# Designed miniproteins, single chains, continued (5): the designs that were tried, part 40

Each design is a single chain, and the fold is of that chain. pLDDT is the mean over its residues in the fold that is shown.

## One batch from the design tools (miniprotein)

Design m17367
Fold by ESMFold2-Fast:
Structure m17367 (fold): chain A 99 residues (1-99)
Amino acid sequence: MTEEEMRELAERLAKEGKKVVIADVSGVGAMHAARLFREAGLTDIKFALADLSLLEIKDGGIYPTKEAVEQVVKNAKELAEKYGADEIIFADPEALELL
């Protein structure tokens, strides 16, 4: 998702008073999304992240694995159900291609 798409989504959800779970494998996208959502006035946000130990660390980078994506999807679903979230937003939807 582009920053502009994320900003537009954040503004819509904030206007509607939605409860949101942001799912992200790396955590970087979640932090960026949190900034944009807070700027839009949405404060009722929960985060579903993967355990850092499930990420592939190589060549100075951190990369998603299938196991990390499976964990974050499961955590996001469970958190959304317990929290009563209206939406689950995946900060890096391309990572879902690993499933």
Scores: mean pLDDT 76

Design m17368
Fold by ESMFold2-Fast:
Structure m17368 (fold): chain A 79 residues (1-79)
Amino acid sequence: STLSQKLDVLRALSGVSDDASNEEIIEAFRRSYGVSRSKVGDVAEQIVADMKRANITDLTDPRLGAIALLAVQEVTKRE
């Protein structure tokens, strides 16, 4: 996935404004989902992959929150 795709997903999940900086998006996501800074990229990549597998293209899809929680669990369990 591209950096742009990952940031769009993290922005949608964090509820930050469209003018939020990359750092603000990452920090909001970390606080909301309890993810360490070093794992945010891996989590975002997993979310994008899981969305593609489920044929989800709309960032307002109600399944996105559940996909994010499962991706966080999968990535953090590897620690």
Scores: mean pLDDT 81

Design m17369
Fold by ESMFold2-Fast:
Structure m17369 (fold): chain A 84 residues (1-84)
Amino acid sequence: ATVLETLLSMPVTPLSPSFVENELAQFLLSEIDLLQFLKDEEKLHLRQLVLNKLEQGDVSEAWSIVRDANIEDGVRLLKDVLLG
């Protein structure tokens, strides 16, 4: 289980929405920062998209953005290993 899965399964009623949103945002931004094969410009764009989606309450889309970025990073890693 990931921190994101844990946060999404937490009942929001015992925690302030701003606390849950901030913890989720920090987790998602850290996941983007850990990607090794994306350029800094791509990471900045993804960070802005994730924050905008979280501000809109669209947690599913924010998660999908990070998931797709992680897949792209993995594909770039595989290409580097196979071609390098």
Scores: mean pLDDT 73

Design m17370
Fold by ESMFold2-Fast:
Formats: sequence, structure tokens, C-alpha cells
Structure m17370 (fold): chain A 88 residues (1-88)
Amino acid sequence: MSIDELRQRGDNAIDSLRQARQDHDSVRLNASAIGVARISQQLIQQGQYQDAIQYASEALRIVQSDPRTSQSTIDYVQQVLRQGQQQQ
């Protein structure tokens, strides 16, 4: 997958995460946050640390503000954010 395709998927995943929060859909909220974290990990693997940090930070901000987010989802997003920050 190209970096541009990863960025497009990241943007779509963030939009899905924001929509799930607005719709009070806890299943989609958690799934979308995990999706953003996975895309951020792929960006890290391709050396795109700044993009990975941006996506993971935005996802973390959204999920931490929503009580329907599972702790395991928050932990996963935080772990990916830390990985990106350690590699820059």
C-alpha cells in the first residue's frame, strides 16, 4: 500500500471515528479507533512518523473524551502513538 493510500485510509478512519462518536455507536467507535491505530502502525513501518503521530493523537483525543471507549482500545492507540514518538 502506498503512503498516499495510507493517508487516505487514515483520513477516512478519523471521519468514521468522529461520526461513530456523534451517533453514539460504541461498536463503531472502538472499531474505527483500532482502524486508525493500525494505519498509524503501517505509517510507522514506512518511516512516516509525523503522519502516524498526527492520526494516533487525533484518535486518542476523541476516544479519551468518550466514556463508551474500552480501556484496551485507548491503551492500543496510546501504544501506537508512543511508538511513533520514539522513532522520530
Scores: mean pLDDT 85

Design m17371
Fold by ESMFold2-Fast:
Parts: structure tokens; sequence; C-alpha cells
Structure m17371 (fold): chain A 69 residues (1-69)
């Protein structure tokens, strides 16, 4: 998945997720990818995937890895 596709999917999860924590992680991931702070496409994609599944703890951990890479 491209970084553009990751950002688009993250925005969708942020708007549609019934879990506020998952929505917040997805919103942060979209912002991080769009601003260029998140450069690890694989970690960002994993964060969005976990957020979509409602696993906000795994989503937050992978989002953090994308920021630190």
Amino acid sequence: MSLEEVAERAREVALTSPNAASAAVAAGTAKGVESGIMRDAEAAERAVRYAEQGDYRAAAEWSRKAFLA
C-alpha cells in the first residue's frame, strides 16, 4: 500500500471507527503520513490495519514505531 493510500484509509477509519481511541490513532497516523513525519510505510500501514480492527493498543504501538523510524 502506498503512503497516499495509507493516509486515505487512516482518515476513513478516524471518521467511521466506533472506538474513540482507534479513531484518534488513525487520525494521528493520517497526519503523520501527510506531514512526512511518518516515513515507515509498513509501520504506518500496520497501525491503520490494527485501528480498523479496533485493536487500539497495537495500532498505537505501530504508529509510535512509524514516528521513531
Scores: mean pLDDT 79

Design m17372
Fold by ESMFold2-Fast:
Structure m17372 (fold): chain A 94 residues (1-94)
Amino acid sequence: SALDEAERLVQEGHAAFQAGNYEEAIKKYEEAIEILDAVLADPSLSEEERARAEDLRAMAYYGLGQIYKAKGDFEKAKEYYEKANAIIKKYDPR
């Protein structure tokens, strides 16, 4: 499924980031976000599929935030962290 492909890309992005390959990690996260944005644009999407898509999207945004912080781009890192946190806050019971 598209969600399984997006999850694979997020995992590959994390692996690339851990290896210090920032350019590959950015590419994988951006590819995942593109798939997830398309999935989330479907008005027939179930609530469970929407929650999974948003969780994966938050992971990808958080990963991009970590990469840009490591590259010294603190403004871009902040934007991605805020996007990730907005999603997490909606779905994480406090």
Scores: mean pLDDT 86

Design m17373
Fold by ESMFold2-Fast:
Structure m17373 (fold): chain A 91 residues (1-91)
Amino acid sequence: SMKEKFREEINKGNDLVGELMKEAKSVAKNSDEALTLVLKKVLEELDTLSKPAQEMVAGLAGIVLGVSKVAGKGEEVAELAQKVIEKANKA
């Protein structure tokens, strides 16, 4: 069914972000560094993802951006999250 195929595409995007976060955490010294590494990789690979996967990733970037602004730190994380949102919206 089309609903099953859509769910599979969303799950692929979520699994990709999970794997990138796992890899980033293995080399990063803190959460901000891990998020910076994930966002840089996501920004590079965003156009290889399906539109539903791009929108899911943009949603996650929006949460990261919001948390960074509330914390009053993580300027590079906030900038990268904004770039991911903008690139996804152009597709």
Scores: mean pLDDT 71

Design m17374
Fold by ESMFold2-Fast:
Structure m17374 (fold): chain A 66 residues (1-66)
Amino acid sequence: GAEAAREAARRAAEAGDAAGASGGWQSYLHAKQGDHEGARRSGEATLAASPDSPAARAAYEAGVAA
């Protein structure tokens, strides 16, 4: 859910992955507003921008689950 997206963003920030952190936070905010399609699209965009980043993949998966 939304909390999983927030946790993934927090871990990405700690790892120094700004793109993963930003994408995860954006997915969390959309999910908190009830915009599940926005959360999903934000996660997809993050992974598309950084396909080889483990943090971007985690943010995508959390965003889809949000």
Scores: mean pLDDT 70

Design m17375
Fold by ESMFold2-Fast:
Structure m17375 (fold): chain A 81 residues (1-81)
Amino acid sequence: MPPLVDLSGLSDEEIIALGNELLAELKKLAPNDPRVAQLEKQFNEEVAVLRESTSPVVRAAARRALAAIMRQMRGLIAELK
C-alpha cells in the first residue's frame, strides 16, 4: 500500500490511533530528538481541537493539520531509518 496520509474516510479516533502509532515509532527511533517532541506537541494540540470543537470549519482545519503533521512524521521516520 502506498505511504499516503489520506484521512478523508477515517473517523477521528482512527486518525488519532494512526498518529499515535507514528509517534510511538518516532520515540523508539529518536526518543530525545527535539523534532519528535515538536511533532508530538503539534499532534496533541490538533487532536484536542478535533475532539473539543463542534465547528465543521475548525474540525476540517484540524483534520488537514493532522494530515500535514502525519506526513512530517512519516518523513522523519524515513530519515531516521
Scores: mean pLDDT 80

Design m17376
Fold by ESMFold2-Fast:
Structure m17376 (fold): chain A 80 residues (1-80)
Amino acid sequence: SPLEEERRRAAALADQSQDFLDQIRAATTVEEVQALLAQYQQWAAEQLAQSSPRVAAALELLNAGVLAEAQEKIAELQAQ
């Protein structure tokens, strides 16, 4: 069904976002976090352009989470 297809797509986007989060959390330099965030934002923009409104809303929440985690990681690394 279209709803099941949207759920599978949202799950796949969540899995990809989690992969970026894991990489951001493992990063040891500000430059690595910035590069990962830029790569994520490029990927996310491409996905958003192809998404239904429901999937887009889910992706926007994932985007906010990745941005927040990246900003916290940058602040942590800058304090070292």
Scores: mean pLDDT 88

Design m17377
Fold by ESMFold2-Fast:
Structure m17377 (fold): chain A 70 residues (1-70)
Amino acid sequence: MSEEEFDDEVLVGLAEMAAAIALNLPGSKEEKIEFLKRVKEQLLSLATNPEVKARIEKIFEEAIKKIEAS
């Protein structure tokens, strides 16, 4: 396997962590969604791989849907 900086997997891991934080912490729906949208924009600005961007986008969209449904 090629040796690579783990930047792409780190970005996905950060997305999953941010989603988990927002889903499990007390707070208003609007604050949680705002937090997720901000983190999503930052991570997407750092990602260059389209598959990684798609994974990040999906993680945040699913988390936002769960918060909206709660």
Scores: mean pLDDT 78

Design m17378
Fold by ESMFold2-Fast:
Structure m17378 (fold): chain A 100 residues (1-100)
Amino acid sequence: SEEEAAEEAFKLTEEVYKKVIEYYKSLGTEKGLELAEYIEIRLEKLKLAKKTKSPKEFIEIIVEEEKELLDLLKKENAPKEIIEEVEKTLEKIKEILKKL
């Protein structure tokens, strides 16, 4: 169902966002803490969107948010492994959206 698709897309998104947040917190730098906090705020906004948007609209929002996260990670020279994890998650979510 569209609701199950939105739940799966959000689960994949939350898992990858938490990995990125943990990475930046683990750096022990002021910049890392600021980036972690920024990404945590974006994840909280996604949780709110999940409650207020239709399943398809919510997945479309996730796709755009993950594209923005990917751009941020590339700009901040995040490790290749972190960038690849976000890219793989984005492609899985795009496939979920295509089947709706």
Scores: mean pLDDT 89

Design m17379
Fold by ESMFold2-Fast:
Structure m17379 (fold): chain A 94 residues (1-94)
Amino acid sequence: MMEEEHRFRLLTLGVLAMLARIEKRPNMELLRELLREIAAAGGAPEVLREALERARKEDPELYKEAEKRAEELMKLDLEEQNALIEKEAEEVLA
């Protein structure tokens, strides 16, 4: 099972990808690159943390909104959390 801290970071990334895609944000290509880096590292916690820090610096407002939504998602069951992570990873990396 994933540790809560790592899961929260994955949910934050998933929400970031979703919001950037829906709003057609100019940083969408950066988010795809960060997701590719995370996938290539097998989801390593260190790589995920560094990728999120880069996303936060590029678009602090979008990051803050994604972090807030991720906090609400942490209140859902693990199946719903995993479904969001998997869906956004597939949609952005495809």
Scores: mean pLDDT 69

Design m17380
Fold by ESMFold2-Fast:
Structure m17380 (fold): chain A 93 residues (1-93)
Amino acid sequence: SLEEEIEKWKNMSPSEKAKKKAEIFRELRERWKRLLSEGKTTPEQVIAELERLKNEHKDDPLMQEILENVIKQIEKGTSVETLLRAIEEALEG
């Protein structure tokens, strides 16, 4: 359940939290690679795919938070390249 996932997140070690974030960022990276291969590069197309990913992971509060923050950055005008670089850096560290 969502409540159980929230409690699990709160009680995770820093290492476990980093692993969970890395899993989320890997999913984001793969979705963006797919969008690029399909020629879907407009902010509206990217946001639509991220909203779809949110709907696929309704029981993951960290995924919801990360995806909402990414959508807000795109709406603000942050480039896809800048966001991909941030995701790659998070996966490396």
Scores: mean pLDDT 73

Design m17381
Fold by ESMFold2-Fast:
Structure m17381 (fold): chain A 68 residues (1-68)
Amino acid sequence: GSPLEQLLEQAGQLMAQFRSLKPSPEQYKEGLKIMSDFNDALMAGDLATAQEHLQQLQTFVDELQREA
């Protein structure tokens, strides 16, 4: 698929994983903020910035898993 399709697939998988970790309301708000920033970058056509926000979400999910 296109780079856009790959980013959307990865974002969907990360959000599903994030939700499965039963984040606190505060952690959930943080995750949603990162996703909001990711979507804003995609709507602007800025794939590099969208990828940076996706990496931020991945790091956040990985950290949450380590703290479990």
Scores: mean pLDDT 85

Design m17382
Fold by ESMFold2-Fast:
Structure m17382 (fold): chain A 64 residues (1-64)
Amino acid sequence: MPSREELLEYGRRVLAELRAAHPDWSDRELLDVTLVRVAAWAAENRVPREVLVAAARELVDYAL
């Protein structure tokens, strides 16, 4: 089961990849797609909701 730090690292990696692939997207659009990817990965790895919510909030603060 991934930790909060592993979710944050995954999210930051996805965000960076999306920025490189889609330089025309806004930070909010990039974040929205990143959060969908993080939520899907968390569900596949049976991450508790509380850990996912904490990681998602930190990603929002990081990106915006």
Scores: mean pLDDT 82

Design m17383
Fold by ESMFold2-Fast:
Structure m17383 (fold): chain A 87 residues (1-87)
Amino acid sequence: SDQDLAQQSTLLGQQDLDLGDQYYSLGLSSDDRDTLLDLSASYYLSSSDSYTAASRLYSKVSQQQSQRMQTRSRDSRLRAQQLRNQI
C-alpha cells in the first residue's frame, strides 16, 4: 500500500540520515576529513530523496505526514549543501 511504501521510505531516510551523522562525526576527527565529509553529504542527499518519496506517498493518505517528510527532505538537503561548501 502507499502507506506501507511511505513508511519504508521514511525508515530508509532515517537510516541514511543516521549514517550521514556518523560519517560527519568521523570526518571532524580524521585526517581523511574531506573524503568523510563528502560521504556524509552523499548520505544526507540520499536521506533527502527518501523523504521526498515518502512525502509523495503520504500526500495520498495524510497531508500532515507529507509536510513533515517535505521538511525532513529540505533539512537533509541543506545539511549536504553546507557540508560540501566546507570541502
Scores: mean pLDDT 90

Design m17384
Fold by ESMFold2-Fast:
Structure m17384 (fold): chain A 71 residues (1-71)
Amino acid sequence: MKEQYSEQEAQEYREQGERLRREHPDDPAYQALGDSLDRLSEAMERGDMEEVLRESALVVGAASKVTADRS
């Protein structure tokens, strides 16, 4: 059964978002994904479930753009 990992997940998403933005400075899809992951991590740290839901939807959208840019 899944445990709740809001604090740990927030930390992982923040680090992943920052890495993606730094590694792909000229790729707007990765920049958008990184920004969305950072915002999601902040919402998770606050425990705002409505904000988490909204930001997670934005992460999915940004990830779809990254996937579309893969050759």
Scores: mean pLDDT 73

Design m17385
Fold by ESMFold2-Fast:
Structure m17385 (fold): chain A 67 residues (1-67)
Amino acid sequence: GAAAKRAEAERIAEEAEREATRAVIDGDYDTAISILEKALKEVEKLDKELAERLRRGLEHVKQLKQQ
């Protein structure tokens, strides 16, 4: 049901956000981008709101890489 899809999406998003944050701290923006892009492909099928949150995170990391 919708609740199960939301729970799975939240698990994927939180895991990806944690791993991407570590990569950003290490200065490895390409790894952070890869992690977030992979998670976004899975989450976009499960929950639109969490997919939007991941898209914002991905855009932020891309901006950091360009600075």
Scores: mean pLDDT 87

Design m17386
Fold by ESMFold2-Fast:
Structure m17386 (fold): chain A 93 residues (1-93)
Amino acid sequence: EEAEKKKKIEEINEMAERAKAVARGVADAIAADPSSRDAATKALEAEAKKELKKNEAAGALYQALADGIAAGASEEEMLAAIDAEAEKQKAKL
């Protein structure tokens, strides 16, 4: 059970790192074209719903990113939101 919990923590950390990579890419895209924010938000909300069907933690991480983008969050704020949601998901274990 302790080994299983550790494995789940590692999986959440890996999902968070993937979400952060997406956040950096989206931040770069919005910096190049600010009009892309709405499209990026909708794409990530769709991805969050898709991921939620497979893995609740992954869905929550992508939803936190989508919410941050919709709110006009900076890259740093998006990364912090992903980290906060990852910690929340790990706390449920």
Scores: mean pLDDT 82

Design m17387
Fold by ESMFold2-Fast:
Structure m17387 (fold): chain A 74 residues (1-74)
Amino acid sequence: KPISEWSEEEIEEALALLEAHVTRLLRNQGYTDEQIAAAVENFRARFRELIERAKDNPEGDAVLQEIVDIVRES
């Protein structure tokens, strides 16, 4: 289902899973635990912002791509 239709509970669950995935991804790229923690915190804040934007638009799938880009930049 599109992200715009996700409940707050589903968003929280997705954030927990994505946090674990992002942590593993960044660790595989050689980032330190401190750098990973900072990136994850920034990612969570931006992810919530993008989800709120997606709730008002049918662009849910595009939001996922932006999330990946934010993690890469952070």
Scores: mean pLDDT 69

Design m17388
Fold by ESMFold2-Fast:
Structure m17388 (fold): chain A 66 residues (1-66)
Amino acid sequence: MISEVAKEALKRTAKQLDLPFDESKPFSELKAELTKAALEKYPLSEEEQKKWDELSQKVAESKAKR
């Protein structure tokens, strides 16, 4: 069962990206639609993708050191 906290996180992300959010839909559908809409409205540039990959790697290393 998906917690209410997970749906609230999606709602906050939708609000930040100025995307529509339909709370009546199931979490899996909301997540898929929000991801698709975000990528369509805000496509990542090659430079932004590289920065994201570097940050993700640093976060993974930081977690491994804990």
Scores: mean pLDDT 67

Design m17389
Fold by ESMFold2-Fast:
Structure m17389 (fold): chain A 74 residues (1-74)
Amino acid sequence: SADERLEAVVARWEAFAATLPPGWRALLLRLRDELVAAVRAHIAADPSRADELIDQLEAFFDELAATLRAQGLL
């Protein structure tokens, strides 16, 4: 389900954030919460977009994690 997919994304993000310094951890968890809330709001407005939006959210998180590692912020 969409909720199960979002919970999995939240868990992956939390595990990643736990590897970061406290300041970056707080910023990334805030970004996660804002993006998840936005995705939930868009799904509530149009449930047919759930899979598309969650796929995009997953891709964004993967790219962000790769970028932070590449910039030496880990």
Scores: mean pLDDT 85

Design m17390
Fold by ESMFold2-Fast:
Formats: structure tokens, C-alpha cells, sequence
Structure m17390 (fold): chain A 103 residues (1-103)
């Protein structure tokens, strides 16, 4: 049964994607904290780390969405939305950094 193999692959990808998203969230928090302290060098370091793990989690969520198209199209849409939300968070964070550095 093709479905059983897909479910197993999805479960592994979900576990990996969740781990990357947790790291992304942690680095976003660290970037914002450093930015609020006026430590722009430290904030930029954490922003770059957040962007790295955002890219990794987005790619995995997009892959999960492709696999779910066969099993559960609603779930596929949810994972695509999750990837878009992470992308939006990165864009919002970059905009926040630009505004904070403006003199």
C-alpha cells in the first residue's frame, strides 16, 4: 500500500521540520532581544541563524505538503500556510531590523 509508505515518510519529515522550526523560533527570539538591547551585531548574527533554519523548515514543510496532496489535500494546504507564515515572519523581522537601524 502506497499510503503506508507515504505516511511513514511524512512522519519523519514532520519530526525534522518541527526541530528546525523550534530552532528558528529560538533564534528569532534571540535576534529580537539583541535588537531591543541595541546590540545590532549580535542581533544580525541571530537573524542570519533564524533565516538559515527558516529556509530549512520551509523546504521541509513544502515537501510535506507535496506528499500530503495525495493523502490529505487539506493537510497539504495547512503545511503550505505554515511555510508561508515562517517566510512572512522572516520578512517582518528584516523590516524591523531596517527600521531599528534607520537614523
Amino acid sequence: EEQEELERRIAELEKEADAYEKKFSDYVTKAIMALNMGDFDTAEYWLNKAKEFAEKSIKLYEEIARLYEVLDPEKAAQYRKRAENIKQTVEDLEKLFKLAKEK
Scores: mean pLDDT 87

Design m17391
Fold by ESMFold2-Fast:
Structure m17391 (fold): chain A 90 residues (1-90)
Amino acid sequence: DVALEVSEKARKNMNEEEKEKYIEILKEILEKGVDSETTAEIVDYYIEKEGVPEKVIIALYNDFEEVIEKSDGTEEERKKLLEEVIEKLK
């Protein structure tokens, strides 16, 4: 999966500040309900927002491609992704 590979590369190349910012955004999604509509709104907000690090934007876009491009994905799949990525970034 090209999106997964791009996201993993971006996350691996993040510095500590970029990792903390990405974890912050992922925790916001997790806390606000992880439904497709809410997740897409949060992801689109940060992708379009000035001042978000480029590697964080790349990781967000590729980790949530299914929500952004297809308007699909399950809440369970997103919770699993959020938990796994947060754990890997620690």
Scores: mean pLDDT 74

Design m17392
Fold by ESMFold2-Fast:
Structure m17392 (fold): chain A 91 residues (1-91)
Amino acid sequence: DAKKKLEQARELIDKGTKEDLEKAIKILEEIANSSDKKASTLGKVELAMGAGFSKEAAEVAEKIKVDSEIEESLLRMAAAVGPVKAEISLP
């Protein structure tokens, strides 16, 4: 179940240890590489979110190629958080 795996990855990211982050990234990469479009989209969005906070997440997001539509959705979500919106508005 993609939702259960996504929740597990979120909990691992929240714990913030290197080992937990590596496990979370691996789970998200597996979801993102799924042939199911909905699951793949969710995994790519979570990896792209993590890419703003982690080099490892950024590398995996690049490897799986986050779609431009997903990137736009991610940027809109990030705009609600402020810091990422400031990054988008870079001079």
Scores: mean pLDDT 56

Design m17393
Fold by ESMFold2-Fast:
Structure m17393 (fold): chain A 81 residues (1-81)
Amino acid sequence: MAEELAERAREIVDKHGLPEYSEEVAEMVREIVEAKKTDPSRAASLAVALTIYLVGKGLEQGKPDEAVKAAREVIRLVDEA
């Protein structure tokens, strides 16, 4: 379910030390999960946007490696759904 995946994504982002961005990432995950039901191409585009967002925020915070790890875990989470 979209909300359960969003909550797990929030936990992943928090675990990697980026808690300020957990709510936005959770919302992006909800959008990806809903898009996967009707438009796989849109879901893929939203996943790229999530990766760009989180890596960008990680760069701003001096945590690029943590942001890349968080993005990979979140993308894997939504791909396995």
Scores: mean pLDDT 85

Design m17394
Fold by ESMFold2-Fast:
Structure m17394 (fold): chain A 76 residues (1-76)
Amino acid sequence: MEETIQRLLEKGREYARKAVERGLITEKQAQAWLEAMELAAKNGDIKTLLRIVRKLAELVGDKEAVKEYNKLLEQA
């Protein structure tokens, strides 16, 4: 459980950083999403964490990751 949450947080942080670097979102927007992901992780809310990471993956165009996260959400 903890390992899965850590992997999702790391992926979410990576996607948020890429989105800012590509000019797709502002630093302020990225910070709000990072705070939301950290809150979901602290509460053990894997479904909310997956939804946020999926949104970030979609934003940066990682289509394969989006498909994988959609499968995980259907199984949750």
Scores: mean pLDDT 82

Design m17395
Fold by ESMFold2-Fast:
Structure m17395 (fold): chain A 62 residues (1-62)
Amino acid sequence: MDKDIEEGILLIELGVAKVEFKNTGKVDLEWIERIAKRAEELGLTDVSEQARKFLEEAKKKL
């Protein structure tokens, strides 16, 4: 129950971060890293992998 709610919140946060990056060319890398770490702590492998991939892509383009 709680894990499913956290997963939804993390996916929304990741989506918002991606939209910010597309619109401004800037994003808070620490925010993305926190999303990835939280997903890892909860065992949300797919979410953590998505967040880590986005973090690396953002770092390369900034």
Scores: mean pLDDT 81

Design m17396
Fold by ESMFold2-Fast:
Structure m17396 (fold): chain A 97 residues (1-97)
Amino acid sequence: SEAERLAQRLAMAEALAEKLGLEPEEREALLEAVRTSPNLRELIEKIRRLAEEGRLSPEVAERLIERLEVQLYTAEKLIEIGKEIDEELKRRKEELE
């Protein structure tokens, strides 16, 4: 469900805020960005804007963006694995025909 996906994203944001030692105001700004962003790319853009507005320190914003980009690249790797599985299944089908 959408509510469960939002809860999971908020839990991850809370964990990152705690790990990076964010101030309460920075944590609140991050959680609001997570709540109002439909996807990771928009979340990254909002974090950059919060840094430009002085609501997040540039160092905190950079570390947050780095962690979020790792999650985006993980999704790309899963897509590549799916393609390799599809190619293997096609080869096996050709051997049986």
Scores: mean pLDDT 76

Design m17397
Fold by ESMFold2-Fast:
Structure m17397 (fold): chain A 78 residues (1-78)
Amino acid sequence: SIEELLDEIERLVRELERAIENGDIETAKKLAERIVELAHQIAAHPDADDPELQARMQELLARLQENGKRLAEELEKQ
């Protein structure tokens, strides 16, 4: 379900944030790839009209954009 996909992405985003903070770039890359795969699955379910799920999706998108930027910046510094 879309809720299960969101729960999994939230878990992976937390792990991604920790990997970036710890400088574990290999783990961060693998987590980012998995998150992208799950995000594609969510994008295939446009009919999620639940406002609470929509709010969670928007928050996760914002966090993913920020984490992607941070990962790119860390790669440029190395």
Scores: mean pLDDT 75

Design m17398
Fold by ESMFold2-Fast:
Structure m17398 (fold): chain A 65 residues (1-65)
Amino acid sequence: SELDLAIKEFRMMARALDLGAEGTEIKDDTIVVYLRPDDEDRARRIAEELKEEAKRLGLKLEIVR
C-alpha cells in the first residue's frame, strides 16, 4: 500500500540522518542523501547500509557531497 511504502521511505530517510547525513529527500524514484564535501567514509557507510533496502523498494539511492 502507499502508506506502507511511505513508512519504509521515512525509515530510510531517518536512518540516513542517523548515520550522519546533512539532509535527505525523495525525488520521484530516487532517495537523495546530502553529505558534506569530502565525507567519503560516511558516503560509503550510508551506501552499504541502504542500497539493499532502496533496491527492495524500487528506489535509486543517490549520494550528493
Scores: mean pLDDT 79

Design m17399
Fold by ESMFold2-Fast:
Structure m17399 (fold): chain A 80 residues (1-80)
Amino acid sequence: MKRINKDELKELAAKAEEGDEKAREEVTKILRETFPGVLTDEEIELIIKYYAAEKNKDEKKAKEYEEKLKKLMKERLEKE
């Protein structure tokens, strides 16, 4: 599965951060299928945290995780 509703992704990410291991496995699978071979485990964790923060309407945390993700991806891509 490579396409998912963004609201469904946010719901799964929020559940994963609350300790639902099945939700974490599902969201991780979706992200890896969407971006095959390009995301590290650290990048996936930041994406999960970002969507969970968006689901909880925590704009400050969502922005913080988004900036951290952009920085990691930029540093990795510039060195490849």
Scores: mean pLDDT 75

Design m17400
Fold by ESMFold2-Fast:
Structure m17400 (fold): chain A 78 residues (1-78)
Amino acid sequence: SEEEAIKELLKLRAKVQNVSVEALELDPQLANDINILKANDYDVVKTLAELRKNPANAGYLARLKLEDPELYEKILQE
């Protein structure tokens, strides 16, 4: 569902950046992440693949590779 996809993306970023979900809701970057998620029909993997194209997300994606290497491999195949 759309709500589940948003929650998954939020939890993943919160875990990787070691911040609370509530703190992320105030981050302007989160609004951009959610807009990209909507543009990709709430597909989290496709959203992360699009985020990877922006150098500003390089640190986030590098940490994601360490936390969830299987998810990262799926992102690379998009």
Scores: mean pLDDT 79

Design m17401
Fold by ESMFold2-Fast:
Structure m17401 (fold): chain A 76 residues (1-76)
Amino acid sequence: DAARQAEILARAEAEGRATARAELAAAGETDAARIARQEEVAGLAARAVAARELGLPPELVAEIEEELRRMRAEVA
């Protein structure tokens, strides 16, 4: 079920973002731009892991991994 797969990926991404935000807050990070970039990277990384665990087609996993690579390049 594509809709269920999308829900699982969205939840993994949201959990990844929430974990990163909590860790940065615990570390005393207050730079909103840095927090936002770290959240995006963590969310995409969690989404890529979930996609592999679900056994999604390699093409779909590669799309998520390419977006993650692009985002990591932008955050230095």
Scores: mean pLDDT 81

